# Designs tried in a protein design run: designed miniproteins, single chains, continued (5). Part 64

Each design is a single chain, and the fold is of that chain. pLDDT is the mean over its residues in the fold that is shown.

## One batch from the design tools (miniprotein)

Design m18352
Fold by ESMFold2-Fast:
Structure m18352 (fold): chain A 74 residues (1-74)
Amino acid sequence: AAAYAAAAVAAASAAARASTDPEAIKLGQMGGVAAASGAFALAARLARRAVEASTDPEAIKHLEEAARYAEKAA
């Protein structure tokens, strides 16, 4: 649903703001763009890869929410 797509984009944006890891920021931004474009399976995959690359607990929380919302939107 559109609501889950919007939530996935918002969570990815929050993760980018919280993250200090450049690789996690890059993957999170790519995931947000994928979610905005309707590519929800790709958005979820990118968010989960960003979690693996991230060392910031706040960023990890937001990336996990982004993946969850993208999975529900698919």
Scores: mean pLDDT 76

Design m18353
Fold by ESMFold2-Fast:
Structure m18353 (fold): chain A 94 residues (1-94)
Amino acid sequence: AEEYREKAKKYAEEGNPIGAALALAKALLEEGKYEEALELYKKVLEYSKKIGNKEGEAKALEGIGEVYEKQGKLEEAKKYFEEAEKIYKEIGLK
């Protein structure tokens, strides 16, 4: 968790709010704070969609999938991982 908190601080210092929030959400996930991690990933997803940041959108969806996987909700996790992979394929064509 400490490693991801340090990454969040670095991204914030670099003016990257999406990167900072994603790193913090990952730290929360590793700390077992699943509800807090899920809320933050969902906020990152909404913001990324609003500003057209496809990479941020895909990373947030992947993070939501990881939260559900840690909670044993494997069907929900699979759905979010598939949505993230679809976006990664779309942006990988650039």
Scores: mean pLDDT 82

Design m18354
Fold by ESMFold2-Fast:
Structure m18354 (fold): chain A 81 residues (1-81)
Amino acid sequence: SLEELDAWFERNKAEAERLRQALLDAGVPQEVADFTAGMVEAFGLRGGSGAALAIMRISGEDEQTLAKVRAAADAVLAETA
């Protein structure tokens, strides 16, 4: 239903904001944090963070930065939003 779809997007927004803040707190560059959060907002926490990591790895992003993104996404996934 439209209500279920709206609830899904609102949940994605909340999870994206939590992840973006966690990434910035971990010293991840703002551009990487914003990109990852945008992917989560569009596709959900698991799918969006996974897609962001895959795209960034193909684009030559630093492995230490990617490890921080994976760790932060896993931490947010462990929390019920």
Scores: mean pLDDT 84

Design m18355
Fold by ESMFold2-Fast:
Structure m18355 (fold): chain A 92 residues (1-92)
Amino acid sequence: GAELQALIDELKAVAKEKGIDVSVTVSGDSITISISGLSPLQQIALALYVLGLELEGADVTVTVSGDSISISASGLSDAQKIDLLQFVLGLL
């Protein structure tokens, strides 16, 4: 919805200010987030957060390549997508 798009736009704006590259794609109950420029500790924090979502029944794939991390998650409620994006925003 509009709230989700506004949060994506805010996340992209904050990331740009910090020299971090972020892309977000939302399709139905699925979200894909790709981030370049995170520290190893920030990548670990994000991976642990999405492991929590997998333990709650989401289908989660995490791919790490150097300073880039890609998260793909499906089976998420709108509230879970918002919480994930807010977590990423707070991590930056």
Scores: mean pLDDT 86

Design m18356
Fold by ESMFold2-Fast:
Structure m18356 (fold): chain A 68 residues (1-68)
Amino acid sequence: VEELKEKLKELLRKAFNSEGEEREKLIEEAEKLLDELRELARDDLEAQIELALLEMGLSVEKLILKRE
C-alpha cells in the first residue's frame, strides 16, 4: 500500500509539471492507482484521509486538463 501511495504522489507531481497530452496520460494512471488504493484502504481511516488529500490534488489536475 505504501509503495502505491508513493507512486500516486509521483504521478501527481509529474502531472503538475506536465501539460496537455502528457498530463492527461498521467492523470489517467493516477486515477487507476487511486481506485486500487481506495479498495485497499477500506478499513484504514488514516490511509483514507491521506488518499482524500491525494484525490483533491487529482481533482485540481483534472479541472486544469478540462480547461486546456
Scores: mean pLDDT 72

Design m18357
Fold by ESMFold2-Fast:
Structure m18357 (fold): chain A 76 residues (1-76)
Amino acid sequence: DEFVKEVAELFKDLSKEAQEKVVEAAKKITTREKLSPFEREIAVGMIAIAYGVAKALGWSDEEIVEVVNKTLEKLN
C-alpha cells in the first residue's frame, strides 16, 4: 500500500493515535477505489497542503485528522 505508506510518512510527527486514524482513513479510500499513480500523487499533495496549513495555524491532532478526512472525501 504505497499510498498508505506516503500518508503515514507525512504524519509521522503526530501522536501515534492520530497517525492510526489517518492511516485508517487512507486505507478506506484504497479499498473503495483503485487509485492510479497520478491520482495517488495528487491525493498526497492535497493532504500535505492541508496538514501544512493546519500545523501553521496551531491545530490539534484531532483537528488535523478532521481536515485530512475531509480532503480524502474529495477524492473521486
Scores: mean pLDDT 70

Design m18358
Fold by ESMFold2-Fast:
Structure m18358 (fold): chain A 58 residues (1-58)
Amino acid sequence: MKFKSIREERTLLLLQTILQFDPEDEFTKKLLKEFLEGKISVEEVEKKVREHLKEKYK
C-alpha cells in the first residue's frame, strides 16, 4: 500500500495494532474498512480511535 502522508501511515498502523491485540474489535474493523475506502477522514479516524482506546483501556 502507498501512503500519501506519514499521518495516514501512522493512523493505519495504529488501527492494525489494535486489531492485533483484539481481532474481534468490530468498531476498529469498521473504522479500518471505512478509512481504506476513503469514507472517513484521517482526522475523524484519529478522534474516534482515541475515544475508543480511552474507554477500552481505562
Scores: mean pLDDT 76

Design m18359
Fold by ESMFold2-Fast:
Structure m18359 (fold): chain A 73 residues (1-73)
Amino acid sequence: RRAELEERAAALRPAAEAGDWRAQGELGLLLLQLGRGEEGRRWLEEAARLAEESGEISAEEAEALKEWARRAA
């Protein structure tokens, strides 16, 4: 399980670094599961910000995700 999470996180990193907010969100969640709380939180906050900016989610949804990420880290 842990090795599978690490492999998936590594596969998502190029897309997340390229600004794919969906990849950033999934990477953030995987990093939190792997105990990399601070890094995972930063990716989730960036994903929420980009998703809100692109109109994919509401401001309320973005704020809820950022608050959850802060508490999860």
Scores: mean pLDDT 78

Design m18360
Fold by ESMFold2-Fast:
Structure m18360 (fold): chain A 55 residues (1-55)
Amino acid sequence: EVERLVEEALRAFREGRFDEALELLERAYSLAKDPATQERIRRLIEAVRRMREAL
């Protein structure tokens, strides 16, 4: 299910729905079981937060 949440978050991000993207990524992060996936999601969260802060 983690990958589905990440895919949905990336779709929300592309549509400019940054808060929804962050919510989905944070949920995916809490469900991720392996360190590589957690790090990937953490980087995505940082990227989305930076984009929102720049606006």
Scores: mean pLDDT 82

Design m18361
Fold by ESMFold2-Fast:
Structure m18361 (fold): chain A 59 residues (1-59)
Amino acid sequence: MSVLEAGLELLDEIARLAAAGHSFAEIGRRLGLSPEQVRRLLELHRAGRARPLLEEAVA
């Protein structure tokens, strides 16, 4: 497994924590990242995962 995939795994974890209702500061504290880094990574993840679903998944 290459380190190239590590970034995607990290982005998925950040997205999961955000979906659970954690703030950027809390996510950053838990993962050892700055809130600004968390926001940037989450933005990239959302942009890359911009999939037009007919039915939007909620909880």
Scores: mean pLDDT 65

Design m18362
Fold by ESMFold2-Fast:
Structure m18362 (fold): chain A 62 residues (1-62)
Amino acid sequence: IEEIKKEIEEIYKELKELVPYQEESLNEGLEKDLSIEDKKLLEERLEVAKLSLENAKELLSK
């Protein structure tokens, strides 16, 4: 369905901008004394965002 493909394209655009922002936030957190819990949460969110971006890119490429 073309509608699903368009939604994936929108998600891809958002994630393409969001992932660098989250990476920067994590890097700043690593330099600052964030709690272990907060660091794990940021790492988990970044991994999920990266996987989602990669999956969306693959779906859109084919």
Scores: mean pLDDT 73

Design m18363
Fold by ESMFold2-Fast:
Structure m18363 (fold): chain A 68 residues (1-68)
Amino acid sequence: SSGEKLRELAEELSKDPRFEVELIGDDTLIIKSSGSVEELIGLALRLIGDYPDLEVSIEGDTIIVRAK
């Protein structure tokens, strides 16, 4: 399910010190960077390619990933 994918993604990304991740419920993942918009954009493009069943958006310096 999309919720399982979001949980696994949150666990994977939380191991990367460049990003702070927060899972809200089972359907929304918030990803922040402490210093680089370029790193966020690169991650967002990768997520769009790898998870076509998830909705990925960029809001300023934050990536929001939602289950469709």
Scores: mean pLDDT 79

Design m18364
Fold by ESMFold2-Fast:
Structure m18364 (fold): chain A 119 residues (1-119)
Amino acid sequence: AVVLTESGGGTVAEGGSQTLTSKVSGVDFAKVAVSWFRQRPGEPLEGVASIDAGTGGRVVAGSVAGRASISADVAAQTAYLDLTNLRREDTATYYAVANSMDDPSAAPVYGAGTQLTVT
């Protein structure tokens, strides 16, 4: 079974920076795409960024462009979401999601969620 171990949540001052991490186990990380979604209070789930760990291909949502970057360490089996110049609107629960790139029948696996609060 694929398991995501998330970390890096907490309370950060406006204008600060925070790195969220997701360690992926139970699968070959190079065959996985990791995406971050967030849910702001009272808002629907929205995409933040994604990376294909095998190719290094990346996408960052326009809502966080210039303030977010995504990276992957294949040897560590860990994806990183670096958030900078944080705004109060970045307060949300952040979910890492793993998608199989070599098995199209596999369902996406969601992490438990990491709370980030910007004050």
Scores: mean pLDDT 86

Design m18365
Fold by ESMFold2-Fast:
Structure m18365 (fold): chain A 77 residues (1-77)
Amino acid sequence: SKRKQLRELVLRGVGHSIRAIGAEIDGDYEAAARDYLRASDAYREAGKLEASLGNDKDAAYYYALSEKYRRRAEELA
C-alpha cells in the first residue's frame, strides 16, 4: 500500500537522522554528513509520494525536512 511505502520511507529518514546525530556526538562529521544526506533523500522520496497522493501540505513538510538535513550535511562538509 502507499501508506506502507510512506511509513518505510519516513522510518528510513528517522533512522539515518539518528545515526547522523550519533556520528556528530562522536565528532565523526564525515559520517554525520553522509547520514544527513541519506535522511534528506528518504524525506524527499516521502514528499514525492505524498505529492502523488494529492497531499500537498504533507509533501511540503517532507520537502522542508529534506532541505533541512541537506543543509546540515553541507555545513559539516
Scores: mean pLDDT 90

Design m18366
Fold by ESMFold2-Fast:
Structure m18366 (fold): chain A 65 residues (1-65)
Amino acid sequence: MKEAEELARKAAELGRKGDYKKAIELGIEASKIPGGKEVLLKIARRMLEEGDTATAIALMLGAQE
């Protein structure tokens, strides 16, 4: 769980910086950890609420792998 949260947070930070390719890659890594898909989707929803649609989409793409 801690590992998935750490990877998901790093993915969101990279998305915020405009590195969507790396954000998706880290999102995929997080999704392989038990509970990681749920963590990614939670953070993606928060990004949408904050208006960062591009980062949210990158995290959702990672969660679908």
Scores: mean pLDDT 80

Design m18367
Fold by ESMFold2-Fast:
Structure m18367 (fold): chain A 96 residues (1-96)
Amino acid sequence: MSDLERAIELLERAIAVARQLLAERTDAAREAALGTLERILEELRELQARSPDPALFATLIALLEGIIAAIRARDWELLETLVATLELLVASLRAA
């Protein structure tokens, strides 16, 4: 698959993890979600380093960093907004 397709799959996994956390809202679910999302963030940074479009990856990375920050802050309203934004962006990338 392309690096962009791999990035889309990672972001879809991030969305699923964040949506599950929004449903559960336990400290154990939060710790598990943070661990998974931080690993996804690391993989996206590696993809950015070898990407012909580093600006697109910078936007995706910044949005995922925002999601992680919202989870750490227990800002569930901000998390919902950022996840919805990421869902729209991922749908747009798949439609292209």
Scores: mean pLDDT 85

Design m18368
Fold by ESMFold2-Fast:
Structure m18368 (fold): chain A 67 residues (1-67)
Amino acid sequence: MILEEAPPHVQELLEKAKEALKAGDYEKAEELVEELEELARRGEANLAAEVGLAMVKMGLSVAKLAA
């Protein structure tokens, strides 16, 4: 399945980014998103990771706009 295509280190970073966002650590989430974006640019992040990255970026965007 597509969601199982991403490398484990990409999945780990994505999970950490989601955790940081959930904890309200937007600075940490932003840093992790930047890391994931670099991997996505290299074609390493696959579609599943890209979807997760988009969700985290959306959460950050909402947080930045709301607070």
Scores: mean pLDDT 73

Design m18369
Fold by ESMFold2-Fast:
Structure m18369 (fold): chain A 73 residues (1-73)
Amino acid sequence: SEALRLLMEAGAYVVAGAVYETLGDYEKALEYYEKAVELAKKAIELAENPLIRESAENVLRGAEEAIEELKEK
């Protein structure tokens, strides 16, 4: 499904953001987390079942929390 594809892409962007954050590249980390937020929101809109929706909501929450954490640095 398109929702599942978007969810998988959002998850990959969160992983990329976390890698750059670990390397101290906060600008690049922010860029990837923001991309994850966009994709996760779209996955929520297109979600056809509760599991995909819940997973997308979890990815969205994680990415938004990571963005707020980066703003404190």
Scores: mean pLDDT 88

Design m18370
Fold by ESMFold2-Fast:
Structure m18370 (fold): chain A 79 residues (1-79)
Amino acid sequence: MAAELRAAAERARAEGEALAAAARAKGDDETAAEIERLAAEAAAVLEEAAARGELSEEQRERLAALAAELAALAARVAA
């Protein structure tokens, strides 16, 4: 579990960086900054869960909310 959660945190950062770079390439620095903020928050939640060895229900709900916000921003960048 802990190793999987750390891998998920690394993935969240990498995906966030790629999406933010795509936003910046379009001249949308504000959206890029928001993506970076949300991705960093998701990674932090996953790393905290990894340190405890378990993902709590509260952390699952928070990650679902962050994923939904990131998906909305990804759709905006793709448009």
Scores: mean pLDDT 84

Design m18371
Fold by ESMFold2-Fast:
Structure m18371 (fold): chain A 74 residues (1-74)
Amino acid sequence: SDKELAKQLEAQGKGIAEKLRSLGLDEEAERIEELTKKAAEALAAGDRKKALEYAQEAEKLLLEVAPEAQKRAA
């Protein structure tokens, strides 16, 4: 269900944010958590278009942050 998927998205966003914070990427962690929470809230409300937009923004930010996160994890 959309509600269960929304719960999973929010949980995944929190997990990613925790990993980024452990690497000192606190601002990026906060933004990912915010975007995944907004995507989850939109999905739970039945706004699939808005949910997709927030999810795509989160994915884009993750792709931009990945090289720095990898460098700090080494």
Scores: mean pLDDT 86

Design m18372
Fold by ESMFold2-Fast:
Structure m18372 (fold): chain A 63 residues (1-63)
Amino acid sequence: SALTQQGRAAAEAGDYALALQYYGQALEVDPNDEEARDALAALLRSRGWEEEAERLRQHLASL
């Protein structure tokens, strides 16, 4: 989706906080967006932000 693409652009620019917001929004719109989910997981693993990742994923699962 457009949100997933925006997330990738933000991550490539080094704006990881913005990338997280876009991936999170993409998953709120479509929880089955595999591309957004995989990109979010990869970003958080690489940055060590797994706690933030887990909380975001739990928030999306409650929608």
Scores: mean pLDDT 75

Design m18373
Fold by ESMFold2-Fast:
Structure m18373 (fold): chain A 62 residues (1-62)
Amino acid sequence: EKYIATMKKDYTAKTEDELTVKKGDKLLILEQVDENWYKAQLLSTGKVGLVPKEYISSLAPA
């Protein structure tokens, strides 16, 4: 099952594997990589990368 996440705050990528996102952006969660990170797709751009879990406000079923 897939989830849609909403970003709680802005996050700037620190590596090429990470996503730069803005507060309120919607992400499709692809997998949980570890305890602190999701692999996700930014719905507005289609870009895929890592996003920190603590920056996510909510998850909803896709």
Scores: mean pLDDT 83

Design m18374
Fold by ESMFold2-Fast:
Structure m18374 (fold): chain A 62 residues (1-62)
Amino acid sequence: MEAKAKEIAEKMTKGAKDLINAGVSKDVALQLALEEARILSREAGLSEEKAEEIMKKVEEEI
């Protein structure tokens, strides 16, 4: 669980940063990353609290 949550957070943070570097606005890149993080967390069977931690981590890194 812990390892999966970290993988999702790192993947979404990297994805958002890659989009920003490609010229996508920070707001759009963050919105897409947070939406995907929520979906991936639910698919992985993570709790709502854990999904929120992942989204907060992504927001803080962007």
Scores: mean pLDDT 81

Design m18375
Fold by ESMFold2-Fast:
Structure m18375 (fold): chain A 107 residues (1-107)
Amino acid sequence: AEELLERLRANRDNVEETLRLITELRAAVLHQLARLTGDPEAIAGAAVNAAAAGVRERDLTLTPEQLERAREVLEEVIAARADDALLVRQAESTLVLIEAALAALEA
C-alpha cells in the first residue's frame, strides 16, 4: 500500500490517474473492512472487487499507520483539487471508509 499512497501523492495534478488510484485505495479499504467482519463471503466478494480495480494482492491489507497516511494523502488531494467535484466526492467517500477501518482496528 505504500506504493499506492506514493503514486497518489505524485499524481495529484493528473485527475484521471488520481481517480484511478482513489478507486484502487477504496477497493483495498473495503477489503480491509470485510476482513474485520470475519465473514468469508464478504471477504471473497471484496477481494474480487479489489482485483477488478487493479489492486495487487500485497496492497489488500493496510496497517493502521498506512490507513492514517492514506487519510493524510487524500486530505492533500482534496485540498489540491478542490475545484474537481467528482474527485473531491470520491476522495471524501473514501475517507469515511478509512475512518471506519481505523475505528474497527482500534476496537
Scores: mean pLDDT 78

Design m18376
Fold by ESMFold2-Fast:
Structure m18376 (fold): chain A 87 residues (1-87)
Amino acid sequence: AEAERNLAEARAAGLGELADLVAERSSVLSPEEARRLQRRLSAELLLREAEAAGDAEVAELLRRALEAEDDPERADELLERAAELLE
């Protein structure tokens, strides 16, 4: 459900290539690799929303989350913080 919503939102936001990559590769990736790809998709979607809203603080947190792809715990913390600020 959440993954399906993210794919639909990504296609609507012009991230169709990334959405297609998630859909195509998820069946052949390990669960950890699939989670990293889903996390990237979520961060990209929230970044588009933050940039459209002019929220520079949230946009910076999301860029840092994308940079922390090799540190999933930090990436998750940054995503949670960005989501809280958007609410």
Scores: mean pLDDT 73

Design m18377
Fold by ESMFold2-Fast:
Structure m18377 (fold): chain A 72 residues (1-72)
Amino acid sequence: KAEELRRKAEEYQAKSDELNAQGAALKRQGEADPETRDELLAKGNQLESQGGLYRDEAEALRAAAERLEAEE
């Protein structure tokens, strides 16, 4: 079970990295285009916020895996 939780944590970490990269790209594009800046910055912030939630879940899963391994 601990190995399963660690695998899931890595998957969530990968999702976090993907969302943060997409958000950063949108923000960078918004900086270059004044007409779409506010829209792209808002979308970028939303994606980065979602990425943060996945990172938090990954950390929780990793901690749960460590606890299970300590109790073995």
Scores: mean pLDDT 82

Design m18378
Fold by ESMFold2-Fast:
Structure m18378 (fold): chain A 56 residues (1-56)
Amino acid sequence: TRETIIAVAERDLTEAAKAGASEEELRARADKLVQQGLISEEEAERIVRRALEAAR
C-alpha cells in the first residue's frame, strides 16, 4: 500500500542519511518516487525531513 511505500522509503533515506548522504541526494531520491506517482511532493518533503532528523 501507499503507507508501506512511504515506510520503506523513509527507512531507506534514513539509512542513506546516516551513511552521509546529503540533503540534496535524499531529495533527489524522494523526487524519483514522486515522478513514479508513488508519493506526493509533500510526502517526499516530510520523508526527507524525518530522515535528516533521525540521522542526527
Scores: mean pLDDT 81

Design m18379
Fold by ESMFold2-Fast:
Structure m18379 (fold): chain A 77 residues (1-77)
Amino acid sequence: LPPASEEEQRELVEAAIEAAEKGVEAAKEGRNNLAAALGAAARILLVAAEIAGAPEELLEETREVVEKRLKEMEEII
């Protein structure tokens, strides 16, 4: 696969973080099915960013943020 633009790579990592954050919000509201779906979306977006050729440093930072949020979500559900 050809690497995506730096703009698309950034959009994908930002979307992953946003999905994880929205998942935590949904979990706190008791919307457990939405929280689970948003958590899955965050993981899929992170994989998409890797496939798109995002730099390893950016992927590591994004993965840390996403996993921390997903852990917070799991503790609520």
Scores: mean pLDDT 83

Design m18380
Fold by ESMFold2-Fast:
Structure m18380 (fold): chain A 84 residues (1-84)
Amino acid sequence: MTKEEIINVLKQVAEKHGLDLESIELIKETDDYYLFKVKLKGDVPPAVLDEMVREIGKRLGRPVAFAIVKRDEKYTEFVVAVKK
């Protein structure tokens, strides 16, 4: 599994959920995981983010965890850890 494959799945899942994806940034790569910062336009509820992240995990066949960094009326920012 490559970082490019993860980015493509993130984009596809965001599109499927009707989310406006502003940016994806690789923050960190280790031997065990990739860590991405994802910025979505608008106030996205945690339940929608949870559903999105579960779908990403299913498509990649890998454990995925996330944490919300910031959520306001303009943007929702979260980090996603994808196990290698």
Scores: mean pLDDT 85

Design m18381
Fold by ESMFold2-Fast:
Structure m18381 (fold): chain A 85 residues (1-85)
Amino acid sequence: ALEELLELARRALEGDPEARVLLDLMGRLASTQGLPVEELLRRARELYADPAVMRELAARHRELAEKGEGEAAEERLEMARAAEA
């Protein structure tokens, strides 16, 4: 529900790596599938539990960080580090 999204956003702002990665995964899923929030959160948690998916996500964020400039590159590096945790 929306309340769970707000709690995840709060945790992400406090530096929780799991919350940051879950929000990123939900954003990616929402852009491609148009699913309800509850289903997006469920699928994001399933992806987060898969080490192979997390390694791939970290690698992609690092690649984008190397090609990026300024704040966008730093944000991508933070996401890569969160996915590696």
Scores: mean pLDDT 69

Design m18382
Fold by ESMFold2-Fast:
Structure m18382 (fold): chain A 61 residues (1-61)
Amino acid sequence: MKEKREASLEASFAQMGADLAAAEPLTPEQRERWLKESGTTEENFDLAREIARRLLEAVAA
């Protein structure tokens, strides 16, 4: 059983997940521009997104 303070963070993550689900996806062109501007690779971006998905699944369980 989690403390009330920790439950607040969990609620924030749930809300963030809902907001992301409702958000428009980036176009391929916008994504490429952002990756170039940030200096990272598509591979790293996909990896980070995969990790985020697994964390959301764990919280939703």
Scores: mean pLDDT 61

Design m18383
Fold by ESMFold2-Fast:
Structure m18383 (fold): chain A 120 residues (1-120)
Amino acid sequence: MEEEKRRLLEEIKELAEEAAEYAERAAEAAREGDYEKAIEYLEKALEKVEEALEKARELEKIDPEVGAQIIDQLEGVRMLLERGIRAAREGDGEAAAEYAERAAAGARGLVRTVEEILAA
């Protein structure tokens, strides 16, 4: 159980780091007016968040409190990414960049949360 919990946390952390990096690239693309590239990066970030959510649901079966906390944070990032994709599709580069930056910050916050749990 300790090993399984640690493995899930490490996998969630790696996926959150990847999601943050894609969201940061999406924000840059949106500011440059490359909405097609912004959408591509936001969709890649969303895929990483969806994978992390599946792992967080397995973690919740082992540690309900920690799992629920991580799920709540991931769902927040997911919502921001979905809003960013919509804004980019509508040609609203400023809104797309803002949602992408907020999603990246949320994902980086999740990485810190996971690191604190792993250090405890």
Scores: mean pLDDT 91

Design m18384
Fold by ESMFold2-Fast:
Structure m18384 (fold): chain A 78 residues (1-78)
Amino acid sequence: DGAETLYRAALVVARHVAGLSLDEAEKIARETAEAYRRGGVDAGVETLRRGLLEAGASEELADRMAQAVGDVARDSDS
C-alpha cells in the first residue's frame, strides 16, 4: 500500500531527520498519507514538504526529504 509506505517513510523522516516530536511527526505523516490517497505521490510529497516547513525545518531539508519519501513511494508502487 503506497499510502502506508509513505506514512511510514514520512514518520521516520519527521522523527529522525527533522527531529520533531512523536505527536508532530504523526500529524505530518497522517496528513501526508491522506494527501497521497486524494492526489497520489505528488500531493503527498507537497503535503510533507509543507508540513516540515511549518514545523520549522529548512527549505533545503524539507525539499530533499519530501523528494526522497516520494521516490520510496514510487518504487514501492512499481
Scores: mean pLDDT 80

Design m18385
Fold by ESMFold2-Fast:
Structure m18385 (fold): chain A 60 residues (1-60)
Amino acid sequence: MDEILKLIGEILRLIGEILDLERQLAQTTDPAKKKKLQAEIAKLEAELKKKMAELKSLPS
């Protein structure tokens, strides 16, 4: 149960970080900054996908 709660916490944190970066991306007009933000978002989305897969794989 503790491991599940930790994993949920990590997932929520990643979602928050992705949303913050997406907000920054929406406000950014600099192509170099956009590329950097898109790369960071993609990295966090990959981590989120891994954490969600881990959560689904945990026994009840």
Scores: mean pLDDT 82

Design m18386
Fold by ESMFold2-Fast:
Structure m18386 (fold): chain A 72 residues (1-72)
Amino acid sequence: REATLEQQLAKLAAQSPALAELFELAVRAAEAYAAGNLAEAARLVEEIARRLEELGRLEEAAEAREAARRLA
């Protein structure tokens, strides 16, 4: 089977700890959404948006904020 998301995150953590943290938050948000925990998913997506904004990725941050509002 293809490499798991967790294995890909481990490789990124070795090169880019900041990106690894963002992907960990994204996985948590996806798991919360799949479990029907929309409030937690929205909160995690908002946190992702703030981290993306700090990294200068403003377009992705704006998209994440919109997604969080739709989940809330």
Scores: mean pLDDT 73

Design m18387
Fold by ESMFold2-Fast:
Structure m18387 (fold): chain A 68 residues (1-68)
Amino acid sequence: SAKEELEKALKFLNSIPGVESEKIGNDKIVAKTTLPVEKLVGLVLRLIGDFPLLDVEVKGDEIILTAK
């Protein structure tokens, strides 16, 4: 389910050095990163592939995941 994917994504993101993630309400995660752009792009592509029930959006140095 999308909720289970959110919980797995939150744990995954918090395991990455340079990524600090927080769950907002019941359906959203905001991850603030200190990663260089090349690593940020790679992480976003991985999230899109691994969590298909989540929408992935990038705003500056932040990644936003929202349950579909």
Scores: mean pLDDT 83

Design m18388
Fold by ESMFold2-Fast:
Structure m18388 (fold): chain A 64 residues (1-64)
Amino acid sequence: MLEEFREKLRELGFSDGEIEALIRYIKQKNLSPEEIDKLIEDAKKVVELRRERQRAIAEGTAPG
């Protein structure tokens, strides 16, 4: 479960530091599978917002 969570966050572009902080939080709070799933959904929304914002900022820079 936690390894799958790590892989999903890594796919979404989170840094190792961010992933480890979230894993530590999950372990300390003893989150349920439902709560972990919600964190993944929240992470996806954050990534979409980051990507949209970054795209707007970088519009004048050639995408590569």
Scores: mean pLDDT 73

